# Designed miniproteins, single chains: the designs that were tried, part 111

Each design is a single chain, and the fold is of that chain. pLDDT is the mean over its residues in the fold that is shown.

## One batch from the design tools (miniprotein)

Design m3865
Fold by ESMFold2-Fast:
Structure m3865 (fold): chain A 58 residues (1-58)
Amino acid sequence: SSMEEQIAKAREELEKRKQLVLELTVEGTVALSEAMGAVYPEMRETMAEYAKKARELL
């Protein structure tokens, strides 16, 4: 039915939007981690690992 098709398309659109939010969140996490590593050099290695792990979510 048209309703079943609309639900399927809405579900696909939701998954696409979830992926976009994930990508934006990863970009923000990487940027923040890099900024924190610059302010606290002693945490640079830890912040680099957080950025790496965040990128693995994509």
Scores: mean pLDDT 84

Design m3866
Fold by ESMFold2-Fast:
Structure m3866 (fold): chain A 63 residues (1-63)
Amino acid sequence: STILTVEMPNEELAENLAKLALELGLAKSYEVEGNVVTLEAVNPAQVKQLVELAGGRVVSEEE
């Protein structure tokens, strides 16, 4: 599994990204702190695409 930490433009987009990734099975778990989301990504490539589309950025990636 890949741990992704991402920074979203705002808290609402952070919460929405986290929930969507979990619902779509792209992540196993998440934590949201303000506009920062930490995800255990099942499909890190797809999560990164969603982040970029929402105007966010990847802060760190750990395997």
Scores: mean pLDDT 86

Design m3867
Fold by ESMFold2-Fast:
Structure m3867 (fold): chain A 77 residues (1-77)
Amino acid sequence: MKEELLEAVGLALARQILTPGVTRKEIEEALYKTVKELLPEASEEEIKKLTEEVSKELSDRWKADPALYLEAIERAR
């Protein structure tokens, strides 16, 4: 489950990064929507918390290994 969330959110984030003029709010909304689609039975509070946790873990992983970031960008194209 957590790895599936990381993969889906990573792909969604990569697609937003490839979108010209995207704002932080639009990125956050896209990631929230992605988590909600994977966990439709979760509460809004749970989805928001998971979106924040997954986004932070994804950021930490991409900073530690930039190759993972590049793989996500290539997959988003």
Scores: mean pLDDT 79

Design m3868
Fold by ESMFold2-Fast:
Structure m3868 (fold): chain A 76 residues (1-76)
Amino acid sequence: DQLAQLKKQLQQAEMDLGALDVGIASLEVVLEKLRRRGASPADIAAVEAAIAKLRERRRQLEAQIAEIRKQIAALA
């Protein structure tokens, strides 16, 4: 039914959000290490760009989760 489908979509989206959080945290550690060792501005910028891209994906996924939760609440 529609409610069961939305709950499955919510579970998958929450798992994807968790994976993104781990990815962002890992890249932030890499960025800190690069800064401390005096890595090139190009290398630092590349990691910052990768973090920014994942943060944008995280925002999109959070909006999707909020919409799914709203739909579940309307049906419950």
Scores: mean pLDDT 88

Design m3869
Fold by ESMFold2-Fast:
Structure m3869 (fold): chain A 71 residues (1-71)
Amino acid sequence: LPAPLTAEELEELFARVAEELPAVMERYSREEILRGLAQARESLLRFVDDEEVRRLLDERTAELVERIEAL
């Protein structure tokens, strides 16, 4: 059975993604990255059973979208 995502795991995941974002943006188009992020979010939602973790996922996803669109 899949274990639910914790806030700590999600924060670490997003911190790693943010760190790697510049390298990813050199390899992929903005549109491809945004689609990948949307798909990843949908996949992660299957492991989210806590409202705080869901809110954190939404907040971090929005921050990444803003960064991708600004760069």
Scores: mean pLDDT 78

Design m3870
Fold by ESMFold2-Fast:
Formats: sequence, structure tokens, C-alpha cells
Structure m3870 (fold): chain A 81 residues (1-81)
Amino acid sequence: SAARDEALRLIDEAQRALDAGDYERAFRLAGQALRAGMEALRNASKEDVAAEIGLVLRALGLRVEAGLGLEKAGRELPADA
């Protein structure tokens, strides 16, 4: 699905940002990935639901890791819409 493809792209971009130490970019991208992953999960067939849950959990994990990096650096957490 388009939502799944977007979530996968955003997860990859968020991971690259995190690996580069760009916690603000990683946090925003992971938030976008989480939204796309949730959209994919809402539209998932019974057979795909486990894979889409995995996508959501990966996006959430990246967002948490990026958020912790921001807090450790003394930077404010960006608010996602």
C-alpha cells in the first residue's frame, strides 16, 4: 500500500538521521513514519496485520530513541501535528 511504502521510506530516513546524530530530524521523521504506519495498519488485511504492527513498533522505537537523544542534549521536544 502507499501508506506502507511511505512508512518504510520514513523509517529508513529516520534511522539515517538518528545514526548521524540529527535527533530533531529523526524525531520528526519517526513521527511521520508512525502516522503512515498507523494508516497502513488501519487498512491492513487480517494476514498483514502482524507485519503492519511491526512497522508501527519500529517507528515508535525510533521516535523514543530520538526523543531521548534530544532530552540528553537539553533540546526541546518538537510537537508533531
Scores: mean pLDDT 84

Design m3871
Fold by ESMFold2-Fast:
Structure m3871 (fold): chain A 96 residues (1-96)
Amino acid sequence: EAEEYAEKGLEYAKKGDALKAGEYALKGAYLASKRAEEGGDGEESLEAARKALEAGTLAAKLGKGKALNLGIGGALAAMGAEFQAGLQLGRPPPAA
């Protein structure tokens, strides 16, 4: 579900719909963060957060006013979700 919202955000960003891209990025990031907090699938939460970050960043780059604000908010929320998902997955692997 979090990944579905994040993917919709990316789809809207690619179509140039910055407002919807930002709205879906924020929703995807929020759900990814909640899933990570509740001990859900850390890898799935991380993928959703990464897609939400891309969508939010694109929305911020393309948008103005409300769309810009939603894009920035979505990107920031997605970074928080990535951090929480990373904690759920544990420490980063040692350098190979």
Scores: mean pLDDT 76

Design m3872
Fold by ESMFold2-Fast:
Structure m3872 (fold): chain A 113 residues (1-113)
Amino acid sequence: SMIDEAVQKVKDSIDFAITLGLTQENRDAKRLVDKRTKELVAWIRKLAETLSAEEIRELIKEVHKVTELAIDKVKDSVPDPALKNRIISFITQIGNSVILVLSEEYLKKLDAE
């Protein structure tokens, strides 16, 4: 389904951010996460135009679940506090940015009724 494709793109972006957090200097990682987040948000906004209000609401719930699971996994698996906080910050940025655009598009769908 299109919701499954969107969830997979969010997961892929989170995995990308985790890899960058583990392997890159802070400035480079932040720049690349910012770029990926903007590209993801643009794609999600375009997708949301084709979805019903109910489908957008379901996608918001799935994005919340994926974001929380990723944060919990990092909390449990990354022992270094500075690295942990950095990666959680990137995951939170991606999740919040996607939820924000979905919430905006959800409200637009409600206004059209």
Scores: mean pLDDT 89

Design m3873
Fold by ESMFold2-Fast:
Formats: structure tokens, C-alpha cells, sequence
Structure m3873 (fold): chain A 86 residues (1-86)
């Protein structure tokens, strides 16, 4: 129980970190309103997963890690295009 709670807390912290990273990239790509909306959406998903089980939080954290990498690539592509236009 205690060890499972510690694992859950760490996964939630990791997921929150990815949510902030994704929101930052979305804000850069689509503007601050979209970034804020994305952050709120991921926070709601984290809360729902945490209510279900540790396994659901683990699945969501893995998905969010993948999403963070995807948005990072999109942000890097936008930056590359910006530099080509300078």
C-alpha cells in the first residue's frame, strides 16, 4: 500500500511534468490560449487516471511522454522553418 502510493505519486509528478512541457510547446505552436487549454485537459486526464488505478496513471504517463516528444518535434520544425526565413 505505502509503496504503491509512493509509485503513484511519482507517476503523477512525472505526468504533471510532461503536461507542463506539452503545454509549453503547444503555446509556442498555437498560442498561449491553446497552451492553457492543453494543460487543463492533461491535468483532468491525470486526475481521472489517479482515481482509477496506478496502472492507469502509468499508461497515461507513458502516453504523455510520447505526446511530449511529438510536440517537441513539431516545435523544433517550426523553429527550423523560422530560421530558414531569416
Amino acid sequence: MEEEEKRRKKLVEDAESYANEIAGYVGYLEGPDKGAETLKRYREKIEEAAKQSVDEVEKLTAEMKSDAEHYRQLAEEKERIRKLLE
Scores: mean pLDDT 83

Design m3874
Fold by ESMFold2-Fast:
Structure m3874 (fold): chain A 73 residues (1-73)
Amino acid sequence: MKPIDFDARVQRAVSDSPEATALSRRIAEATRRRAAELGVSVTIEEVRMGHTTSAQGMADAAQAIEEAAEKER
């Protein structure tokens, strides 16, 4: 797992804004928590190669994981 790498990539993508950094950290936390609950391995590489170049892209990836969880219910 690469939680620290994910945070670093998030900060790089969202630039210097402290508000954007805080939001990105929350997205990273939600993504890791959801992936663990679903037993899904999520890496920064997989998320990045998909479509995460900004905070919005990371939010979309997190929502996709949540949708997968909903489908299991």
Scores: mean pLDDT 52

Design m3875
Fold by ESMFold2-Fast:
Structure m3875 (fold): chain A 80 residues (1-80)
Amino acid sequence: SPAEERLRELVRELSELVAHIMEHGSEAAKAQAQALVDDYTARVHAIRAEHADDRDRFLEEAIREAEELLAELRKIVEEQ
């Protein structure tokens, strides 16, 4: 589905950006990125549990969380 393709693309971009921060970021930037990723992982797990029988709602909320994480990680890179 288009939503599944969008989520896969977002996860790819997130993985690339996290890798960049972990390779080139300051210790503070790495710690902040890890905390954001950990929070995102916990939120997505909770969203999946909440919407176990509603795949469309899960994808909608997971995409929104991924887009918010991507924006925060980009901000970390811009502030370094």
Scores: mean pLDDT 87

Design m3876
Fold by ESMFold2-Fast:
Structure m3876 (fold): chain A 93 residues (1-93)
Amino acid sequence: PPLTPAQRAMELLRELLEEHGISPADAARALGIDPSGLTPMQQVAAIMQHIGAEAAVRGLTSDEELGEVVKETLLRLGIPEEDAEELVERLLS
């Protein structure tokens, strides 16, 4: 079945984390999210919700501003800037 934009975004994030040897659970813990009792897909969804909540608190609502919060979060997780920028471009395409 075709993926929704949100499902596609979650898959792209999961793939990028996996490429860098970061589990969704480890990424969630690094952001202060308890991954206990969550499936890997639910852990990725929780990370996306955390990014959205951070953006909302900061008054950032445009796609470009959300992309910057995504990039900042990926850099905090130890993902290289070039790979973080590529993910943001793919999410906004």
Scores: mean pLDDT 81

Design m3877
Fold by ESMFold2-Fast:
Structure m3877 (fold): chain A 90 residues (1-90)
Amino acid sequence: SNLEQVLRDVEELKEQYKDNPAAVEVAELLIEAIRALIAGDPEEAIRLAEEALELLEKHKDSIPEEVYQALKAAAEQTIELARKKAEEQA
């Protein structure tokens, strides 16, 4: 599924940048957000992904630009998929 691919991409990025604590912390929040969405909790997924975006902005100067862009894209995609899932549950 698309969610499984997003999860894998974020997990691979976390491993690739394991020596960057800020990138690891943001990636861990996104992994939790994606797992919440897979478990059927879109509201929790949005909350965690928004926290990841806030943390990403806070640590922008300590994260390489390409990593920042990749994590931001993953967070925004997770929020979009969660919003769609919430609409399907309504």
Scores: mean pLDDT 87

Design m3878
Fold by ESMFold2-Fast:
Formats: sequence, C-alpha cells, structure tokens
Structure m3878 (fold): chain A 99 residues (1-99)
Amino acid sequence: MEEKAKLVEELVKKALIETGLATEEEFEEILENIENSKVDDRSMFLLHLMNLAELALENKDKKNVKIGTTSEEEEKVVKEILKILGIEENFEIEVFEPG
C-alpha cells in the first residue's frame, strides 16, 4: 500500500513537471496543503490526478481500458503518466466537459 501510494505520487509529480502544468515546488506545496487537511481547487485537481494514476496502475495489464478526464490539462497529465509506465496503447482517453 505505502509503496503504491509513493509510486502514484512520483508518477503524478513527474507528469505535471514534464507537461509544464506545475513545478516541483508547487507540487510539494499542494501535497502539504492536503496533509494539513486544507482542500482547495488545486488540491482537488491533484487528488483527482492521483486517483487516475492509481486506476492506470490497477489496470496496466488490461487492454482497451477507457479513462475519463474532465479537462485538456488532465488529459495531458494522464497521457504522460501512461507514457512513463509504457502502457499508453492499452488506454483510450476521453475528455468529458462538465455541462
């Protein structure tokens, strides 16, 4: 469990930095806010990304897995996570715009 949580955090951190959506310093600040039970839009975004990364890891041995994102920014981060894991071909990413 602990090793999986650490891997999820590392994957999201690397993907956010690689896509230019966050710096390492910004990522650490958001994590500290979550640890201090301070939830804001950035913390919710990071928690959602970590949930998507965990879903990717849980389904890494499956093919034709559909993964939903709520923004183009989430799609970019998820694509980078899948690329880091070498499983991008196993997933179809959809962007669901909230109505």
Scores: mean pLDDT 78

Design m3879
Fold by ESMFold2-Fast:
Structure m3879 (fold): chain A 80 residues (1-80)
Amino acid sequence: EKLVEEIIKEAEKEVEKLPKEVFDEIMKEEGISELEAKMRLKMEKAVELIFKKIGKGSEEALELVEKVRAKLIEEYEKKK
């Protein structure tokens, strides 16, 4: 649980570093809202961090990805 929170915080910091143009490009490319674009970018950064820390294709990494995904979706739903 603490590891999930750490990954999410790191992913949020990485997304905050991204220029506005990255969000604009994703919104245009996928036809999604800014809120959805930020959520998707947080998920992508979280997956990258998990694979870097634990390794690709490990059972532990896959379980952690699902836990992070569930928590990010919960936070997204609260902001809708």
Scores: mean pLDDT 77

Design m3880
Fold by ESMFold2-Fast:
Structure m3880 (fold): chain A 95 residues (1-95)
Amino acid sequence: GAVEILKELGIERAKKLGKELTEEVLKEIEERAKELYEETLAKLKELGVSQELIEELERARSLEEFREALIRIAAELYGVPREEIEAELARMLAS
């Protein structure tokens, strides 16, 4: 699910930063992933995102599915083509 994907991303970032993956660090990453996901869900519900898109995000089994659901949600919320969201994400990752 989405929380597991966020946890995996947190672990990869910790490795890149040269952090040792102690049980304490792993627990902090998991707790942060859960908090971020719950906060994101609350925000999406407040913004009127459809239950179908929220369920698609919750059912994501891979980073690719999770990314796809987020891009679709963002495109609908901002009323812009999907390609504009993808271009912005690419710019942010390059900076």
Scores: mean pLDDT 77

Design m3881
Fold by ESMFold2-Fast:
Structure m3881 (fold): chain A 87 residues (1-87)
Amino acid sequence: MEAAILAAVAYVRPEAEAALAAGEDPEKVTRRLLMEAHALARGFPRAEARAIGERAAGLSREEVLRLIAELEDVEEHRAEIERLIAR
């Protein structure tokens, strides 16, 4: 899971760098990146993960951390890990 999150962060990093270069707020970019990376690590499609990240950019830091913690407890996460292990 941690390795999957790091891989997802690396995957979305170019978009985050482009947003920072365009003058977006670093805190907003960080919230978007963290939520998008966690959604991707959970097996959400790219478009849905991006939409989740964009919504998280409007939330407080504490709200984002709470949602990430809730994602950790999702039963579908276990099913996804089991599929990856079986392969």
Scores: mean pLDDT 65

Design m3882
Fold by ESMFold2-Fast:
Structure m3882 (fold): chain A 85 residues (1-85)
Amino acid sequence: SMEKKREIAEELIKEGEEIEGITLEPEEREELIEETVELIEEVAKMPKEVIEEKIKKLEEAAKKHGPETQPKRDELIKILEKLKE
């Protein structure tokens, strides 16, 4: 269910915050939860190699964008890596 996917997304983001020693603003966290739910739905249909490709693309995007977007991109990358496990 959508509610269950949101719960999983919230847990992944919380773990990411703990690993990195950061605290996201509530608005930023909510946005990442929504994006993570979409990724969970897509990833469930994807082979591992496709997940790895998406991670690389996000890393490339982080390098091109300014520091304001980098923490958000870094969190998405970590979430995808956890989903790959």
Scores: mean pLDDT 67

Design m3883
Fold by ESMFold2-Fast:
Structure m3883 (fold): chain A 96 residues (1-96)
Amino acid sequence: DELERYIERLREEGMSEEEILRRKVVTLLSALGILVAELSFLGDPRAEEFKERLLELLERFEKAESIEELKEILKELEELYEEAVERIERAVKEKA
């Protein structure tokens, strides 16, 4: 996994847990933005719900002041990312 390799490199370079978490959140926010755009293109009925949740998580990230807040945001982003990937894979298979 490219993300796991990236995070491992950050640890090896001596980055703090907070810096690593912030970079992981930014990476997932960016990736999820692409997936939400793809869901919209595919006509997924939940695309708007995913957009609203992504914007909420972005706002929470901008206001996050602690490692615990970053961990909560990361967990929700990981769950949303997995749901988005599953929906895209299903839509692609149905159109193939």
Scores: mean pLDDT 81

Design m3884
Fold by ESMFold2-Fast:
Structure m3884 (fold): chain A 84 residues (1-84)
Amino acid sequence: TVVTETLARSVSGDGESLDFVRTTTESGQTTVNVIYRDKNNEVLATWPMRFVDADHAVVESSSSATSNGYKVYGPPKGTRFQIR
């Protein structure tokens, strides 16, 4: 069984979202990702994060993605988020 939890969400005026998502596998392996979704809730990009402590995660890699012909930038590498 895989458990997926949204820790935080940011929504733009155009209905696009950035979701901070924790996924825990049956083995207890945990990952955190920033997921960018369009207004139709389709995943356009996923940017990995790593835990630096129990309450904080840091973006490991970031890139631009294209949405509806426009270039969208992920959070910069090294951006630190409080996740609890």
Scores: mean pLDDT 72

Design m3885
Fold by ESMFold2-Fast:
Structure m3885 (fold): chain A 80 residues (1-80)
Amino acid sequence: MDRIRDLAYRGMDLALSGGSGTDVARVVIDFRRESQTQPAQRMGDYINQAYSDVDGGNTVDPQDLRDQVDRHIDDVRRSM
């Protein structure tokens, strides 16, 4: 099952919806527990960066963010 994909998409949704940094951090922790590979760690950092950009008042394109997350998911799958 695509547990890693589900966690990445949840993190993306929280970042875009104006969820709390605590909620985003919890998703990243869960993500890192499911996969300890470097690509998975980088995806967690990427989700945190997207949240920081939105929280800082920057506009993030939801489609661009989704495309970036999908690329990182593929990278994680190739590393497993």
Scores: mean pLDDT 72

Design m3886
Fold by ESMFold2-Fast:
Structure m3886 (fold): chain A 80 residues (1-80)
Amino acid sequence: MKAYRYVLEVFGDIPEEVREEWSQKVENKVKELEELLRDGKITPQQALQEQTDFIVQLAKELLAQYPNAGFVVTGVPVEE
């Protein structure tokens, strides 16, 4: 089956609680999209786009709160 994962790299000092909340939100979104994919309600491309948009928005919100911290999130297809 087609799958994708996100690689998260964090630069700077972000509270562990904030990192945990961020990771949990991303995981919850991934599960939601995986269920929609499994049910055939969205395409893999749509799921990847929505996941990317969600992560980017979340990252922007975190950077607004922690402007001296940096992070990069990259979405990569794992299986064809």
Scores: mean pLDDT 68

Design m3887
Fold by ESMFold2-Fast:
Structure m3887 (fold): chain A 71 residues (1-71)
Amino acid sequence: AENVDNNGLSEEEVEKWKKFMEKVEELLKKLEEGEITVDEMKEELIKTLEELGLEEKIPDVEALAEKLKKA
């Protein structure tokens, strides 16, 4: 189900997802402004996922970065 409500999520899990999403938005803004490269964005997102214990999402970030480089 794509409907993720606070019902049934731990406070820690919600906080981790918020931190990751905020980092994604921050880095996308910097990428659009030309302040960082796609590779730098990828490295920072992977680092954030590792810090949050969301390492299973690393392949998704790598795939996104590769797609952005090809464009």
Scores: mean pLDDT 73

Design m3888
Fold by ESMFold2-Fast:
Structure m3888 (fold): chain A 76 residues (1-76)
Amino acid sequence: SPLEEIRAQMEKEFAEEAAKAYEELEAAARKEGWDLSDINVQVELTMKFLLENAKIYAKLADKERERVAALRREEE
């Protein structure tokens, strides 16, 4: 169904954006000379990643709502 297609696309977009955010955070940490084997560094990187995931999820939830609204307008 069109709704299932929207959900599948949103799941794909979340996975892609989350992977990119993690790669960017890890690259930034390495550039700053962070020791990624240090537990304190791992905790901080994880907290930064969780915050970025929350932002991505919120952004994609808004996008999903707009796509569903557009689909409903086409059914009028």
Scores: mean pLDDT 82

Design m3889
Fold by ESMFold2-Fast:
Structure m3889 (fold): chain A 69 residues (1-69)
Amino acid sequence: MDQEGLLEALDWVRGLRDEGRLSEEEALRVENAIIRYAQEHPDASLAELLEAGNRVLRELGREDLVRET
């Protein structure tokens, strides 16, 4: 498990929530997607974890918050 990559991806989502750009519910959905992806793919890169979050952001209609990988 890339612990550092997972923490960085989760810190990104937390930053968006703390800035008021995501609601608590939206942030939880993005975090859960990243955590689930990390559990299913223990060797996932940071880029893959960020893309897992980006997919949920696109599903929520928040393309403005998508982070380039």
Scores: mean pLDDT 82

Design m3890
Fold by ESMFold2-Fast:
Structure m3890 (fold): chain A 83 residues (1-83)
Amino acid sequence: MKEEDLMQEELWKDILEEDIKRLRDAGLSEEEIEEIREELEKFYEEKAKKYSKQEAMAITALYAQDYVEEKLKEIAEEKEKAQ
């Protein structure tokens, strides 16, 4: 594995952390955030068996983005109904 691939992986991890921060800002608990991290880690490991590390990270980042957007929508709908 080349250093450029490692640098790209770190950037993708930073993107995932920004997505996770959006969930935290929306009111998710640390326990819920850790559960999401565990799901994403398992997803990455499964993809890393079939794809290159770089491809697995990109696929995982896209999956995480969709997951976070779906979760944020649920939280927003729940908050609107509560007020």
Scores: mean pLDDT 72

Design m3891
Fold by ESMFold2-Fast:
Structure m3891 (fold): chain A 69 residues (1-69)
Amino acid sequence: SADEQALREAEARGQAAMKDAKRRAAARLLGLEQGKTSPEFLERLYKELSDEEATRILDELTDEVARES
């Protein structure tokens, strides 16, 4: 069914976008933590981060920030 295929494709795109968002967020947090906030530096970090590394960095840095809030 075309609707079922479209839904599966939308879910796959959503998952890919979520992983990309995680990598970008992790790169920004890591860049801010290290005082390296240039767009070029962040873009390089984003491209070098794996999904697993991005998740770990987000969990570690976000938890640290949350504890100070």
Scores: mean pLDDT 76

Design m3892
Fold by ESMFold2-Fast:
Structure m3892 (fold): chain A 95 residues (1-95)
Amino acid sequence: SELKERVIEKVRELMREAKELLTEEARPIAEETERKTIELVEKGDFEKAREYLKRGMQDAIVRSAAVDPSNIENVKKAAKLVEEAVALIEELAKA
């Protein structure tokens, strides 16, 4: 599906930006979360992809905030990028 491919590309872009805003310790969690989320989207399991992205990125955000509390503004920006990625996957589920 062309729509699915476009959503995967945009989710990768949003996740790349979000990962750059997180601490080094949180990046492996975010990378694994992205990998599994894309795998689930490719399989058409959009509800599981949405849930996995939310939970995995929440873990990455919590880790980043715990390691560097001064990074809170970047963490907030990363959270907004994740919300955008989640919304795109939700739109796929409705199509």
Scores: mean pLDDT 86

Design m3893
Fold by ESMFold2-Fast:
Structure m3893 (fold): chain A 81 residues (1-81)
Amino acid sequence: MLSEEEIKERIEKMVENAKKAMEEYVKQGDLEAARTLAALAEAELRREIERAKKMGMEDVAEFGEKLLEELRRFYEELMKE
């Protein structure tokens, strides 16, 4: 089983990879692919948050919610440019 720190690192890497891929899709003019990826990344992150809450990992859940807000803001800014 992963430690809370390992789970946080995994979630952070997932979000960073999603942000990078969204940026590439926008550069290619594929706004629908970027939107779809954003929705999938948000859904995955929400699943991780709910799992953490169910397992009593409040720190992990809080970290995930912070990353979810960061991902949403990144997507909004990316679509404005």
Scores: mean pLDDT 83

Design m3894
Fold by ESMFold2-Fast:
Structure m3894 (fold): chain A 90 residues (1-90)
Amino acid sequence: DKAKAIADKLNAEYEPAMEEALAAGDLEKALEIAEERLKRFLIEAFGMSEEKAEEVARLAREASLAEAAGDYERADELFAKAKALIEEAL
């Protein structure tokens, strides 16, 4: 499975930076790393355009920030929008 191989490669590549951000309590940095990792995954595994992958990854980051702030309704809306963009691209 090419998609799984790409995901495993990207997870390994970003893991040190993610662990460092989480150990420092830097949620903003951890989410930025997750956003970049997701963007690269969507482009490399599915051939998604850079513009669409960037929008999906940004929405996922905003949703995670909203959830962390206790705004679950906004988080759900942002995740739903990201999912719709993925479904439209695939």
Scores: mean pLDDT 83

Design m3895
Fold by ESMFold2-Fast:
Structure m3895 (fold): chain A 87 residues (1-87)
Amino acid sequence: ATDEEKKLGQEVVAKAAELFPEALDMAEEDVTPEMVKEMFRAAAEALGLEGKRVAVPVSPTDDPELVEAAIEGLREAGAIPVPVEVV
């Protein structure tokens, strides 16, 4: 992924936290794929990322269902998700 794509990915995460501050108080086990999808969709829409390539950092320790939900949320907002393995 390019530095610009990575920057947009970071902005999406920051915007999701800004729009859904209540999610920061949730236990990891209470975070659902549906919630993650909505958070990433809303953040990408708020940032106007339709047609933009957005890097999605994927760690080997990440829940695959939550990663797929984030990707789906970005796609629903019209963004183009680019999965990037974080080493």
Scores: mean pLDDT 76

Design m3896
Fold by ESMFold2-Fast:
Structure m3896 (fold): chain A 66 residues (1-66)
Amino acid sequence: NLLVRLAARDLGVPESAVTAGLRALEAGDEARAREIAERIGRLTGMPAEVVYAGLRSALEGLRAGL
């Protein structure tokens, strides 16, 4: 999916990490989504809140495009 690929590039992480975060958010698994955002934040130097907001924005884009 193009949006997943673009989000992964923007965050500087593998597509699998973005996909895992999006699936956790879609399932309503807040704990897992937060864990993934914290891990991405630690690897990239971004605040976890910014990563989490980016994942939520990417999910909204995917839902609007589907």
Scores: mean pLDDT 76

Design m3897
Fold by ESMFold2-Fast:
Structure m3897 (fold): chain A 75 residues (1-75)
Amino acid sequence: MEEQKRFEKAKTLVREAAEAYKAGDLDRARQLMIEAAKLVTSYEELVELVRLARELGIPDFLIIEASYVALKKLK
């Protein structure tokens, strides 16, 4: 239950990052993506966030940066 609340927050941050990117605020989009990545606790959650980010139109370079942060934390 607590796990699902954390992951829902991560997905909300990704949606906010997509809105920031569409508004032209790359710095805010990057910060929100990194914050979402920090909430990821498994590789499965990371894969789901990456799929969501791509579906929302976030560019690959921001997705890769956030994925790096998550992978370093999951080691």
Scores: mean pLDDT 82

Design m3898
Fold by ESMFold2-Fast:
Structure m3898 (fold): chain A 89 residues (1-89)
Amino acid sequence: SIEEVIEKLEEKIKELVKEKKLSKEQQDSFNQLIAMFRETAKQNPDNPELVLRHVIAVLEYAAKHSKDEVVKEVLKEVIEFAKELLEEL
């Protein structure tokens, strides 16, 4: 489900914050992104495939344009998880 992808992203971001590997600006950006994903899911309850494809595309864009290798690896893990869920739809 979309919530599982969002929860996995939140978990990874919280771990990075705990390890002091994430700036306040990066944390705020991810919190905004998570809120946007939840809103998209809420507005599209009958189309989980569309929501999941959207989340994957946004995260792939973020990973491609990030200069932070730790952030890139976390995003790749979440993207791979989301792609596995997409294949089960």
Scores: mean pLDDT 85

Design m3899
Fold by ESMFold2-Fast:
Structure m3899 (fold): chain A 91 residues (1-91)
Amino acid sequence: MAAEKVNYELMAEMFRKIHEGTLTPEELETIKKMAESGSINAQVLLTRYRKLKGEDTSDIPEIAKVAVETAEKLREIGDEIDEELKRRQAA
């Protein structure tokens, strides 16, 4: 599964850069190309990027949008848990 492993590492880096606001135009083009090739992971990254920029997502498949919404909810729960654990450790 070498191709999937490389893809996962690239996706993780791009996801981090999207959240940090450090994604380059070249990296965005790579995400777009992978999304066009049918990569659901790339479509999820593109949806997340466009949402953060306030851009239209009407051209992105519904399955990718649902995946982003689910991931956002899971992250909110994770952030709440991390904040509570940090408060308990700091007390």
Scores: mean pLDDT 66

